# Designed miniproteins, single chains, continued (4): the designs that were tried, part 62

Each design is a single chain, and the fold is of that chain. pLDDT is the mean over its residues in the fold that is shown.

## One batch from the design tools (miniprotein)

Design m14110
Fold by ESMFold2-Fast:
Structure m14110 (fold): chain A 64 residues (1-64)
Amino acid sequence: MLYSITNVGDKPIMGADGTVYPPGATVTNMENVKFNSDGMVTATDADTGARYLAGAEDVEVTEL
């Protein structure tokens, strides 16, 4: 299942692989979305394998 993830915070989010997602940026090719008990969200880009990592309060996640 694919998801979109939008940075709804006021600051850029740095992905685990160094990819930068500026405020308002949406990525639509995300899979394996997990909301972790520490308040972090992790996901994987389905094409590249790049890891997305952000605070749950800073992101909007939508199932596609």
Scores: mean pLDDT 78

Design m14111
Fold by ESMFold2-Fast:
Structure m14111 (fold): chain A 57 residues (1-57)
Amino acid sequence: METAKRILEGALKAGATVELVQEGERYFAVVTLDGVSIREELSEEEFEALKELLEKH
């Protein structure tokens, strides 16, 4: 959970966009900054934590 939270907070502070994607039973965060996109697989708990963070920002 700490790693996903730090990535999201750092990305948002840097002006990146964050998109949460669910593919079946798998969860992903897609972070885009200056035309570069990184896809990272999340646990269900990390996905829910990041979803809550995005609702605040």
Scores: mean pLDDT 74

Design m14112
Fold by ESMFold2-Fast:
Structure m14112 (fold): chain A 96 residues (1-96)
Amino acid sequence: SAGDTLEGLAAALESAAESAEPGKPSKKAEEHLKKALELVEEMLRLAEEKKLSEEAIEAAREAKEAVEKLLERKVSDEGGEAILEGVEEALKKVKE
């Protein structure tokens, strides 16, 4: 269900944040972010299939893009912690 997917995604992001160093995500944070990417892709699919609000779909899309950007680049100039915080805020909007 969408609720179970959101709970799993939140847990994965929280684990990634706990493992991340400011500006430099650790290897453990990367593994948790990969799990978060899988879950956010499922969440976006469910949001589109269930025809959720445009705001919910957009929040899910922004969350996916943020996780993909962090994983692909891993650049300190983008701030891994700031990207994770951005994804958490997007999730807060979708959970409502």
Scores: mean pLDDT 63

Design m14113
Fold by ESMFold2-Fast:
Structure m14113 (fold): chain A 74 residues (1-74)
Amino acid sequence: SLAELLERIRAIEAEAQAQLAGLGLEDTAKKRAIVEAGIREAIRLLVENGIYLSEEEFALLSPETQALIEEALA
């Protein structure tokens, strides 16, 4: 169900937050990598469960978000 998918996404967010909590301000590159990995996994999870955007809705996203979705599906 959508509720179960949202709970899994929240679990991904919680794991990312736990990893981020151990890092200092100077760890910008590591923080970015953790956030990007979490976003890619969440997008992949939504798409694999049939919750994906129409072509029209996809076109409304930023180029960066479109690239993340395409990368997650590869």
Scores: mean pLDDT 68

Design m14114
Fold by ESMFold2-Fast:
Structure m14114 (fold): chain A 100 residues (1-100)
Amino acid sequence: SEAALMRRIRNFVETLLLSFERSLEEDPEFQKLAEENPEETKKALELLREAARRVRAATSVDEALAILRELGEWLKGSKVPEFQRTGEGILAFAEEVEAA
């Protein structure tokens, strides 16, 4: 159902944002990555927060998937391998939801 897919997308984005913020606070390896890539990390966090806000306001699965694809493509294009993998994961999730 549309409502179930929207809940799945919202939960996915909120979990990603929380995971990213927790890694910045609690993961020494991620903190080092952020110190080595401060501008990229700042931009990734800004885009994740914006995507979460836009997905919360989204009224359709198609709108929410478009937001996820924008986020995923930006992260996949990042110079930071960790962010590239996150972007690939977001795009894979969007493909799975679209196939459902």
Scores: mean pLDDT 90

Design m14115
Fold by ESMFold2-Fast:
Structure m14115 (fold): chain A 68 residues (1-68)
Amino acid sequence: SLAAVRRAMERLREEALLGVQEGKVTKEQAIAALQTVVDMMLSGIRDPELAALLRELAAEAVAEIRAV
């Protein structure tokens, strides 16, 4: 569902940002890990609206990580 995708991405985003802010991972490592999970999710999604939402949320998360 859309809600489940939003919740999953929100958690991934929060964990990635926290890891970078606390110096546990680099921005590049955080982005690579996030992209790997997103690519895995996208490979299983056939709904174009859900895929578009995932891509949008992923782009937003990457931009936030780069801005830290």
Scores: mean pLDDT 85

Design m14116
Fold by ESMFold2-Fast:
Structure m14116 (fold): chain A 120 residues (1-120)
Amino acid sequence: GVEADRRAAELQERILEAIKNGDDQAQTDALSELAVLLLEGHKTANVPPLALGIGVSPDPELAIQAADEATRRAEEALKRGEDFIRHPNPAAQERVRKAAEELGLKVAIDIVTRKEALEM
């Protein structure tokens, strides 16, 4: 709904600001909140878009493809010697995975380079 869309936009801006400032805790908190919001949105017929390293899909095959693409992009960035915007910490990842499992959804958490984040 409108409130969820507004909150998602606010959280995405907070993630980008945290990335620009190197604030790992703010990035982790905002990513975790955004992931939960996207998972809740999946209770409707609409598939939410991929948002700054979070992929949510009722289709397991699309979720696997998103995770594989994230891994490939991470490997290519490492080969180029580029800095990574890191994943949420392991506890945040586990919270997101448990929420997804309870909803019967698949979640992929992506890694983006600082350069890619600045271009978003």
Scores: mean pLDDT 53

Design m14117
Fold by ESMFold2-Fast:
Structure m14117 (fold): chain A 66 residues (1-66)
Amino acid sequence: GSGAAGGGARGGRLDGSEAGSKAAEGAMQTNHKGGDEKEAYEAALKNGASEKAAKEAARGSRQTPG
């Protein structure tokens, strides 16, 4: 079925940042077993993060904790 887009104040750094942080946390817990950037990216998307936030989460997961 065809759906009409309503349009609205969607997304942005604030929204993406929060979703990205939460997705990164979830991805980090899963990544802790193997540490895979791709897994972090997909986990972020599954958590409802935007593609942009998911990419940031994936990039973050690549960095080793110092």
Scores: mean pLDDT 60

Design m14118
Fold by ESMFold2-Fast:
Structure m14118 (fold): chain A 56 residues (1-56)
Amino acid sequence: SLREELDAFVAELNERADEYARKLHTSDPAEQEAIRKELREQQARLQALKAKVAEG
């Protein structure tokens, strides 16, 4: 179900949160920008899944 997909995705993001936080502390601006882009894409996916669950 969409709810189970949302719950699984949130769990995945929580597992990755520490890794993203460590990478964002790097001084390499190219790596920081790549991580910010990925976080923006993850945020967009999360919002889309939440909207679909709310409509179901």
Scores: mean pLDDT 78

Design m14119
Fold by ESMFold2-Fast:
Structure m14119 (fold): chain A 71 residues (1-71)
Amino acid sequence: SRARAAEQLRAQAERYAELAAQSSGEKAKLYQQISDLARQMADVVASGRPDMPERIKELEKQLAELEKQLA
């Protein structure tokens, strides 16, 4: 369900926010940005808007770019 998917994304956002709090410098900033993106994705999924698939695809692209910077 959309509610469960949004809940999982919020849990992911909370985990990355905790990692950001435990980190410093660039890594803390990256974890916080990933947390913010996951929260935005959760809000979009919960909304059920007609533009949801395109918005999620855009956010997933941003997430992939941040994950590349963590590697």
Scores: mean pLDDT 83

Design m14120
Fold by ESMFold2-Fast:
Structure m14120 (fold): chain A 85 residues (1-85)
Amino acid sequence: SKEELVKWLKELIEIIRKAKEAGLSPTQIVNLLEEKLQEFAEDPRISLEDKKRFAALVAEVMSLVLQGNIDKAIELAEKAREEVE
């Protein structure tokens, strides 16, 4: 549902923020995001369309993290959350 998707987006944002604060490497952050994407893919409360949207978002976020643009990754995830709410 929309509410569950918003919760997943908030968790995604929180993971990136905490990982940045902890000084984790881009690879470590991507590993955390991949684990979260796996959990999200298994949530039966989320439609296939929303699962595809979230997977696409996480892929772009991971790309930005690997480029060293962690702040842009956070901004992208925040914008996606605002668009869903």
Scores: mean pLDDT 85

Design m14121
Fold by ESMFold2-Fast:
Structure m14121 (fold): chain A 88 residues (1-88)
Amino acid sequence: DEELLQKAAELLREGEEAFKAGKYEEAIKKYEEAIRLAEQLSDKRLSKRLVAGAKDLLGKAYEKLGEYEKAKEYREESLKIREEGAKA
């Protein structure tokens, strides 16, 4: 999982840089790929934390593109994962 974790974290950083630069579609692609890699992690607790973070970032990026329904869905999914993680 070491290589998957490192790549997922790097993609989240690249996505955040793209988001700050106003490149929201590029940020979305990076966040989606980070989720794909994070879901492959054997550590399911760490996987859920990374996926929740990336989904929150997807929600923000979709809001910037005016895709409010997608933004709402991703933010709700992120919140649900984080609430469950905090109670576990």
Scores: mean pLDDT 83

Design m14122
Fold by ESMFold2-Fast:
Structure m14122 (fold): chain A 78 residues (1-78)
Amino acid sequence: MTAEELIERGKEIKEKAEELLRTSTDPEVRLLAAAGIKGAEDAIKAAEEYLKTGDEKAREGAEKGVRGAEEALRQAGA
């Protein structure tokens, strides 16, 4: 996945997590949504560093961050 694709996917996950946090009354879903927001923000930052530096470790960090944020959203039922 390119740095641009990782940034875009992170932004999409963050948007979905923010919507869940805003609309859900379930404490468990709200906690998972907050974790998804944090994970997506960390992934976007790592992808931006990869875009800037070409560091493969930053890319791996971004890919893991995206997967972690997606897992949090899946556990939230989204």
Scores: mean pLDDT 82

Design m14123
Fold by ESMFold2-Fast:
Structure m14123 (fold): chain A 82 residues (1-82)
Amino acid sequence: SAAVNKAAAEVAEELQSPDPFEQGRAYLKLAQAYLDSGNYDKAIEAYKKAIELFEQSPDTPEVQRLLEEARKLLNEAEAKKK
């Protein structure tokens, strides 16, 4: 979809970032675009990657918040998958 292509373009550099926090945020944004477009399989895959990357990031309040958000949205995507 156009929204997924736009999200992928906006985070293209961050998806290649050596910083797990920046890379995790990029996957979270991409996953949200997949979820909004109804592509639940790709959303689940991207949310799982975001969670793995945030778990590798420094344990800050921002990382903890994003982990909670990503896990909640992963559960939503899994619930919507048939």
Scores: mean pLDDT 85

Design m14124
Fold by ESMFold2-Fast:
Structure m14124 (fold): chain A 78 residues (1-78)
Amino acid sequence: NINSPEMQEEIKEALTRMQISIVKSASSRLSEKQRQEYLKQLAKELEERAKKLEEKGPKYKGQAEVYRKVAEEIKKML
């Protein structure tokens, strides 16, 4: 059941992992300075996007949580 809490958590974890993989792949080709600037900007944009999604209503909560988790993981890479 796609609406089960377990299934929703698995989907969020899969999406978070996929986004982190994309960010790592993209940043691996950048110089240290470019990587730092890219990651800082991306984390800020993801946090702003998550806030806007949370303000739109409950149906966007799961997507906002994915964006916040990706931003948190990006900050750990700085």
Scores: mean pLDDT 79

Design m14125
Fold by ESMFold2-Fast:
Structure m14125 (fold): chain A 94 residues (1-94)
Amino acid sequence: MDVVDLVLKLLEEGSSRSDIIKEVTKYLIEKYGMSERIARRAAELLVKMAEEGSSREDMEAALRTFIQIAEAERAGMDPETVEAFIAMVETIFS
């Protein structure tokens, strides 16, 4: 099961928004090694996209971009540049 499947399943099962964000954040940290900050922002965006009826393709594109941002953070990208990329992704997919 990928994270998009996880988001869609939890929404269909009637989980609260806060519980979905918590579980998705944990999954992104464990599966992709995202920092809590990046994982939470990714989880919030993916849940919003699913609630708004975004395509699976768009959700997967958003996820891939957050994975790249997390890799850049681990490679030593400064926190201000990381925040700028997160804000850009949220703007593109919002």
Scores: mean pLDDT 87

Design m14126
Fold by ESMFold2-Fast:
Structure m14126 (fold): chain A 100 residues (1-100)
Amino acid sequence: SAKVAELIEKLKSEDKKTRFKAASELGRLGTQDPAAVKALVDLVENDESKIVRTAAANALGQMGTQDPAAIKTLEDAAKNDESEEVREAAAKALEKIKAK
């Protein structure tokens, strides 16, 4: 999808609000695109903004990803992220994924 490709590019934006909105929209679309999953995994692991990491974790949960790398990233974030909000978002995402 052209829209999914555009949103993946927006996840690379220097503007954290643009990254946040793109992550949230990918989650709402519920895409199964492996490139979208990989880009969101990178944001959960590496984004400087806790708001963006929270949105990326929520998006992975909404997408219901079965990617083992994404699941491991969410498990690591739920235990180890410095932000309580990110840890809670990752834990909730795992609950949604495991219910499928």
Scores: mean pLDDT 89

Design m14127
Fold by ESMFold2-Fast:
Structure m14127 (fold): chain A 65 residues (1-65)
Amino acid sequence: MEEEQRRVREITEEAAAVSEEAGEAAQKHGVLAYIRASDELGLDDAAALRAAAEGARKGFEEAVA
């Protein structure tokens, strides 16, 4: 759990260091993935945080493409 939270933070911080838009995209995609995994799919916090890390990474990549 702490490791998953740290990974989401690291991805978001890395994106924000590239640009404000990339940081916002990473955070937005991460939050949406977390909400979908936890609220819509009923996954536990660790699985939802892993989905958030995937979403944040995707948002970052799309913002810099």
Scores: mean pLDDT 79

Design m14128
Fold by ESMFold2-Fast:
Structure m14128 (fold): chain A 93 residues (1-93)
Amino acid sequence: MLEEAKKAAKELAEAIKNGDWEAAEKAGIKVQSLIMDAILAGDGELAIEIAKIFEKEAIKGIEEANLPKEVKEKLKKGFKQMAKRLIEAAKAA
């Protein structure tokens, strides 16, 4: 699960960097699915680790993307908010 999550998160970063929003959505859904699978398995620690990897890789992809600074800041805020919600869900499990 963790290796699958790392791979999917790197795919997310690369897709965001390249402006491939279709691939970014698919990779993001895959990472979120793995977080939910970890929560359902009772592994909140793994779910938190995957959520942190998701945030880190998404932010990296955004920073490397050819986008205006304001757009990058809004996207980074969105991914940080999403990761925070996923971490809180994992802690509540």
Scores: mean pLDDT 86

Design m14129
Fold by ESMFold2-Fast:
Structure m14129 (fold): chain A 61 residues (1-61)
Amino acid sequence: SPEIEAVKKRGEELKKQAIENVKKLADIYGLSEEERNELIESVKKVIDAQTADEIAAVKAR
C-alpha cells in the first residue's frame, strides 16, 4: 500500500532526526556513551511502536 510505505518512510526519517537530536543533547549535557546509547535505543523503540500503530490504523481505514 502506498499509504503504508509513506508511514514507514516517515518513521525512518523521524528516527534519523530523533537520533541526531539525542546525540546533540548527549554532547551538550555530557552524557556517557552508555546513557546516550540507552536513550537512542529507547527513542527507536518508541518510534517503531508508533509507526506500527499508525500502520495498523491505515489498515483499518
Scores: mean pLDDT 85

Design m14130
Fold by ESMFold2-Fast:
Structure m14130 (fold): chain A 66 residues (1-66)
Amino acid sequence: MSKEEKIEEITRFLVEELGLPEAVARRIAEAIVAGNSAAAAWLLVEAGLTEEQMKKLADFLKEIGL
């Protein structure tokens, strides 16, 4: 899976399953794929994700090989 394909899959998951706005979801996806864990963590906190939503994201990332 390419970098852009990973960004698109994560963005879609964040919008469709977690209800985030597309612009916010894309920033989070880009940070995750770039391996910028500090930026990703900050963006997730700013987005106001619950512990359950964070777990769903982590499980999804594992399924797509991240």
Scores: mean pLDDT 82

Design m14131
Fold by ESMFold2-Fast:
Structure m14131 (fold): chain A 86 residues (1-86)
Amino acid sequence: SREELLAEAERLLERVEEAVREIREYRDATTAEGVARLTAAVLRAIGELYSLAILAQKCPECLPLVRKAVELAREAGLNVDEEKLL
């Protein structure tokens, strides 16, 4: 259902928000542990964003959530293009 798709999109957006928060936390990391956490957070943010974009293809009302996720990713310094996701 559309409600189930929207709920899943909201969960994916929350995961993007968590990942970008972690990117900001570790963006200036100089230790091996900190760099590993940053790298993992970047990969999670990208993966969750693409999952959200794919889901939005079946859920037009989910498009604003994709746009919010792209905005958050860009604010965190990720090179993501909304046009290439949609």
Scores: mean pLDDT 86

Design m14132
Fold by ESMFold2-Fast:
Formats: sequence, structure tokens, C-alpha cells
Structure m14132 (fold): chain A 108 residues (1-108)
Amino acid sequence: MGNKEELKKQGEELKKLGDEYEKQGKLIHAATYYYNAGISYYSAGDYEKAAEYFQKAIDLYESVGKETSPTYINSLDLLSKTYSLLGDTEKAEEYSKKRNEALKKRLG
């Protein structure tokens, strides 16, 4: 019981840092904090919040053209897995394909 609540608190703190950097226009920093918030929520079993913050990280990386960064690719992979856990097979497949395309672009 205690470890999941701690991870959720960590996710909330990381999200607040992401919000601060986004307000400052530091979009790559914001994306990295949202990604880490997503990981904390994912580890806590809060898949709805995990999906939300992985999506925010992805959107920010795409907005700045960083679609081959390891954190962007990892965000796509984890978002796909998160949607699978939520039972959203269509979104899970969408983000899995997008992750594979980003990997191909990075490795080519």
C-alpha cells in the first residue's frame, strides 16, 4: 500500500516541475519531467495519469522536432504499453507503430 502512494506523490512533484518549465518555454526540460512523472504513475499502477503525462511529453518533443530522441521513443513505447493495460487496443497499436517509425528514423 505505502509504495504506490509514494510513487504517486513523486509523479505529482515531477509534473509540477514540468508545468514550471513549460511556462518558462523550456519545452525539452518540461517534456523530460512529464516523461518521469508518467513513469512514476505507471509504476504506481495509475495508468490513466501515466498515459496523460507520456502524451504531454510526446506532444512537447514533437512540437520542437525532437522525434528521434531516446526519451521521445521511450515515451511512445510506454504510452503504447499503458494503453494496452487500459484496454485501448487501437491506441496501443497506434503508438506502437509510431514508436517503430521513430526507431527506424533514429537507426537509419
Scores: mean pLDDT 87

Design m14133
Fold by ESMFold2-Fast:
Structure m14133 (fold): chain A 94 residues (1-94)
Amino acid sequence: MKEEIERVVKELTERMASWPSSADPEAALEEALRWLEEKGVRPVIIELLRLQAALGRAGVTLPDEEVERIERLLEEDDEEGLIELLREALARIE
């Protein structure tokens, strides 16, 4: 899962850097996430990208304890558990 995430993050970063500035950055992000989903990127990676974007917008970082838990779920390839944790973190930030 980590290698897949790194590849997707790199592709998203390169694509976002080439996009014209938008008056609605949230709409631009949702379009980017939809594009990745259409390319067959797994829902768990889409949720992780949503969380990373929300953290960036809020100017905050996840607690080390929660980062360690995410890392563990990534190592275990527990997609369901990871999606649940990512959604809970996203709801708490937004």
Scores: mean pLDDT 73

Design m14134
Fold by ESMFold2-Fast:
Structure m14134 (fold): chain A 61 residues (1-61)
Amino acid sequence: SPYEELNEERKALIQAKPPEEEYLRGLLEIYRKAREVAEREGDEVMAATYEAIAEALEKRL
């Protein structure tokens, strides 16, 4: 599943224990990819949810 691959990326990011800015940038990239997956699957609710998370992360950078 594309979501399982993204979850693995998230686990690797957490394990690397990066500085906050690098962590937020990494999360932003993961959630942008998750939005693309949701859009391709026609899951409008999850696509909107991931977009909102990505926007919130951008505001913290």
Scores: mean pLDDT 84

Design m14135
Fold by ESMFold2-Fast:
Structure m14135 (fold): chain A 72 residues (1-72)
Amino acid sequence: EQKEVLEEAAETLAEVAGAEVVELGETEINGKKGYALRYRDSKTGDVGGIMIVDEEDVKFVKEQIKKIKELA
């Protein structure tokens, strides 16, 4: 459920970092199907991205979300 993990990441970034979700959708890297999240910092205007292609990416993003939530 790659899309659901990115949706949770988007919500966490919006709540903790004041980020705006610019795009969330299906993507493809090196012939592999996955999902990408693009966000913008509301204060600086900087754009960042998160991509999930494999199960390892899902686990990594889940760990990052948990870490961010535990900070505050």
Scores: mean pLDDT 74

Design m14136
Fold by ESMFold2-Fast:
Structure m14136 (fold): chain A 95 residues (1-95)
Amino acid sequence: SPLVNFLKSKSGLSVEEIIFFIELFKSLASVTKSEALQRAAEALESAFSSPLPPLKVHSFSSLKEAEDYFLEIAPESLKDDVREALAVAESLKPA
């Protein structure tokens, strides 16, 4: 899965940062209504051996609103990783 590969490529992420990216991908899957992205996000959750806390899926009216939100709330150290994650998600948007 491209989403699993993305997170595995990011050594040293904290549990909170991993949760942030899972919530990002699930929120993008929700707003885009992309079955491919939804399936990839489900595979991402299944790839983690540790139990995850309840994940927040944000509701957005557009993909642009979701992208702007996650870039806004991301710490400066993660903003490039967020841009990369958005590009990975965009690559899955077509079915």
Scores: mean pLDDT 76

Design m14137
Fold by ESMFold2-Fast:
Structure m14137 (fold): chain A 70 residues (1-70)
Amino acid sequence: SELDQAAAEFEAAMRAYHDAQVAYDRGELSEEQLREAVARHTEAVDRLVELLEQHPDYVLPELVLPAPPP
C-alpha cells in the first residue's frame, strides 16, 4: 500500500541520514550531500505524516532505526 511504501521510505531515509552524518563527521561526505540526506529525510517524514492523518486507524509496523554511530 502507499502507507507501507511511505513507512519503508521513512526507514530508508533515516538510515541514509544517519550514515550521512557519520560520513560527514569523518570528512568523507560534502556539506551538500549531507543537506540532500536531510531533505530526503524531511520529505519522507512529511509524506508519512500526511498519509497517517488520512488513515488514523492505520497501525505502523515497528520501524527498525539504524544503530547509533560507534
Scores: mean pLDDT 76

Design m14138
Fold by ESMFold2-Fast:
Structure m14138 (fold): chain A 81 residues (1-81)
Amino acid sequence: MQPQTVNEIIKRTIQQAIELLKQGKSDAAKLLLQSILDVYGPFITIEEVETLIRKAIDYLRQGKNEKAIEELQKALELLDK
């Protein structure tokens, strides 16, 4: 477990989820984001990033893809610190 490596995996996966959402593949993006929380959630060093990912999943469950993308972009900004 190395925090920098975990953050890079999370960042790449969030970027992939955003691309899926731009393609209208909301179910695939939701599954991908849920897998981050299930596998890497306890290793997310920035608690706000976990909160933003959960918020994005909740927006996707509501069909609010644009709001989900906004929350994911905020998570990427925090990971770029």
Scores: mean pLDDT 79

Design m14139
Fold by ESMFold2-Fast:
Structure m14139 (fold): chain A 82 residues (1-82)
Amino acid sequence: DLGADIDWIDGQLVIARPIPGGPADRAGLRAGDIITALDGQPVQNLDTQLAKYQPGDTIDITVRRDGQTLTYQVTLGSRPIS
Protein backbone atom coordinates (compact mmCIF):
# COMPACT_ATOMS: atom_id res chain seq x y z
CA ASP A 1 0.00 0.00 0.00
CA LEU A 2 1.20 3.51 -0.85
CA GLY A 3 -0.23 5.13 2.29
CA ALA A 4 -2.07 7.87 0.42
CA ASP A 5 -5.62 8.91 -0.44
CA ILE A 6 -5.85 8.67 -4.24
CA ASP A 7 -8.48 10.31 -6.44
CA TRP A 8 -9.33 10.29 -10.16
CA ILE A 9 -9.37 13.87 -11.47
CA ASP A 10 -9.93 14.47 -15.20
CA GLY A 11 -8.79 10.90 -15.99
CA GLN A 12 -5.58 11.33 -13.97
CA LEU A 13 -4.56 9.35 -10.88
CA VAL A 14 -3.89 12.11 -8.34
CA ILE A 15 -2.52 11.89 -4.80
CA ALA A 16 -5.18 13.68 -2.75
CA ARG A 17 -3.38 13.31 0.61
CA PRO A 18 -0.33 11.33 1.77
CA ILE A 19 -1.00 9.61 5.10
CA PRO A 20 1.42 11.18 7.63
CA GLY A 21 4.34 8.82 8.30
CA GLY A 22 3.12 6.44 5.57
CA PRO A 23 5.13 5.13 2.59
CA ALA A 24 4.15 7.95 0.19
CA ASP A 25 4.82 10.66 2.79
CA ARG A 26 8.22 9.17 3.73
CA ALA A 27 9.21 8.97 0.03
CA GLY A 28 8.42 12.68 -0.56
CA LEU A 29 5.20 12.35 -2.56
CA ARG A 30 2.79 15.30 -2.17
CA ALA A 31 -0.88 16.12 -2.57
CA GLY A 32 -1.52 17.00 -6.22
CA ASP A 33 1.12 14.60 -7.63
CA ILE A 34 -0.17 12.68 -10.68
CA ILE A 35 0.94 9.03 -10.70
CA THR A 36 1.98 8.00 -14.22
CA ALA A 37 4.08 4.82 -13.76
CA LEU A 38 5.12 2.07 -11.32
CA ASP A 39 8.63 0.62 -11.87
CA GLY A 40 8.64 2.18 -15.36
CA GLN A 41 5.29 0.58 -16.32
CA PRO A 42 2.46 3.03 -17.16
CA VAL A 43 -0.31 3.00 -14.56
CA GLN A 44 -3.70 1.90 -15.91
CA ASN A 45 -5.08 0.22 -12.78
CA LEU A 46 -3.21 1.15 -9.59
CA ASP A 47 -4.84 -1.52 -7.39
CA THR A 48 -4.07 -4.38 -9.83
CA GLN A 49 -0.48 -3.21 -10.42
CA LEU A 50 0.20 -2.76 -6.68
CA ALA A 51 -1.23 -6.26 -5.99
CA LYS A 52 1.84 -7.72 -7.79
CA TYR A 53 4.07 -6.35 -5.01
CA GLN A 54 4.48 -7.37 -1.36
CA PRO A 55 4.67 -5.17 1.77
CA GLY A 56 8.32 -4.11 2.20
CA ASP A 57 9.00 -4.04 -1.56
CA THR A 58 10.69 -0.86 -2.78
CA ILE A 59 9.31 0.42 -6.09
CA ASP A 60 9.90 3.45 -8.30
CA ILE A 61 6.84 5.66 -8.55
CA THR A 62 6.87 8.19 -11.38
CA VAL A 63 4.73 11.31 -10.90
CA ARG A 64 4.03 14.59 -12.67
CA ARG A 65 4.32 17.74 -10.54
CA ASP A 66 4.03 21.22 -12.07
CA GLY A 67 4.76 19.82 -15.55
CA GLN A 68 7.91 17.98 -14.37
CA THR A 69 8.41 14.20 -14.37
CA LEU A 70 9.84 13.01 -11.03
CA THR A 71 10.56 9.48 -9.76
CA TYR A 72 10.39 8.58 -6.07
CA GLN A 73 11.49 5.35 -4.38
CA VAL A 74 8.64 4.07 -2.17
CA THR A 75 8.82 1.17 0.29
CA LEU A 76 5.32 -0.30 0.32
CA GLY A 77 3.42 -0.81 3.57
CA SER A 78 0.94 -3.44 4.70
CA ARG A 79 -2.86 -3.08 4.35
CA PRO A 80 -4.39 -1.71 6.43
CA ILE A 81 -1.68 0.83 7.24
CA SER A 82 -1.21 0.97 11.01
Scores: mean pLDDT 76

Design m14140
Fold by ESMFold2-Fast:
Structure m14140 (fold): chain A 71 residues (1-71)
Amino acid sequence: SMEARKRALAERVRELAERAAALAAAGSPEAAPALVEAARAYGELALLDGAPREAVDAFLERTRAAAEAAL
């Protein structure tokens, strides 16, 4: 069902975001790619909530650029 898929993606986003935060706190070079992975999962959830593909793609590109600059 859509509700089960959204719930699974929301849990995935939470897990990935927690991992990215832990890596960033540790100063790990894996923090930037982990943040991008979390953003990808969030983008999938946003698409299921009716966000346009173009907006999600723009968000993912901005997130990648910001992560590379900051981490």
Scores: mean pLDDT 83

Design m14141
Fold by ESMFold2-Fast:
Structure m14141 (fold): chain A 106 residues (1-106)
Amino acid sequence: SSMAQQQKIQQLKDQAKQNLALAEQYEKEYKALQEKAAQLFKDPSQKQQALEALKEAAKLEKLSGGKLFQAMKNLIEAGDKTPEIASRGAASAIRMIGGEVQEELL
């Protein structure tokens, strides 16, 4: 029924909203770790701690990208206009995953 279809579309949009919020939270966390790593690299004695912070940042960056991809899939399934959302999601994912893996993931 049209009501059941509307309910399913709303659930997909709610899932997309939750996934976007998680992606944003992971982005804030990995950017904070990147900034900490930059500060730690100023002290040669803390190079190992800086590398560990970058390693953790890379994990969160991948999680953020994964949540963006899930949100895009949810919106596609909901029948939303995909080009605008895909463009925004792709730009954010490229920024979040860095340049080194960009070509492998596209």
Scores: mean pLDDT 75

Design m14142
Fold by ESMFold2-Fast:
Structure m14142 (fold): chain A 82 residues (1-82)
Amino acid sequence: APSAEAQQLIREYQSLVASLRPLEDEPLEVQQQRLLERLKAYLERRGETEVWEEIVKNSPSLEEQLQAIHDYLVERYRELTA
C-alpha cells in the first residue's frame, strides 16, 4: 500500500484534477490558462519548480506545456500508487 505521505499526495493530486474540470460555458483558452496556473502552483508547493522551468524551457507553446505537465503528473501519480 502507498505510504501515508504518498496517500496524502494522491489525494491532493485527485483534488487538483477535480478542481481543473472545465466549466460548460468556459472558453477553451480560459480553461487552458486556469489549468496551467494551477498545475504550476501545485509543482511549486511540492518543491518541483525545476520541473516546471524545464517544461517551459523545452515547450514554447501553451499546448505543449500542458501536455508535458499532464504526462509528468500521470507518471508521478503512478509512482505514488505503486
Scores: mean pLDDT 67

Design m14143
Fold by ESMFold2-Fast:
Structure m14143 (fold): chain A 91 residues (1-91)
Amino acid sequence: SARVEQLKAEAIAEVDRLEALALRYVEANAEALAAESGLSPEEVVATARAQLAARRAAAVAKIRGMTDEAELEKLLEGLRRAAEELEAALA
């Protein structure tokens, strides 16, 4: 349905936004995260970038396979909430 395809497009856009925000959060906090993990700041950023790319690929694959409108709407609500929380953490 047109609604299902629109919800998929919106969910993928929110996943892309979340990946960008999460990477920005890691970059802003790289020294503190490195101190907690025993890694260098550069290793923390590189690891986060790889993990975020993998999570994005998995999320996009899942979204593209979804057919239930209500489940897509719930997912989109959750993604938007996660983005709002991450934006607040960056303020």
Scores: mean pLDDT 88

Design m14144
Fold by ESMFold2-Fast:
Parts: sequence; structure tokens; C-alpha cells
Structure m14144 (fold): chain A 63 residues (1-63)
Amino acid sequence: MIASAVKTVANTYVSKEDAERVGKAAEEAQHLPRDELIERVTKAAQEVGIPPEVARAAVESAL
């Protein structure tokens, strides 16, 4: 699951609570096209202090 992979990566950089928020964003966006999914997750990650390139790589590796 993309949401699970993204949450695991986020948990390395931010608090458990913030990682849960990023994971939830990925879960809500997982039915969207690839480009939109990457954009949604990247923005959620950036809001909690995770670099956009790290968030993008996590989504790409889970696809």
C-alpha cells in the first residue's frame, strides 16, 4: 500500500503524529492519477517539514 510506505518513510523524519497525517493524505489520494497522488503527498510532507524530493521518492518506490 502506498500509504503504508509513505508513512514509514515519514516516521523517519517527523513525529509519529505528523507521519500519520502524511500517511492519511496518501491514503485519501491513492485513487487519483499518479501525478496528482505525488503532488498531494509531496505537499502534505512539506507542510510537516519533510523535503519534497524524499516524499516523491517514497511514492515512486511504492508504485
Scores: mean pLDDT 77

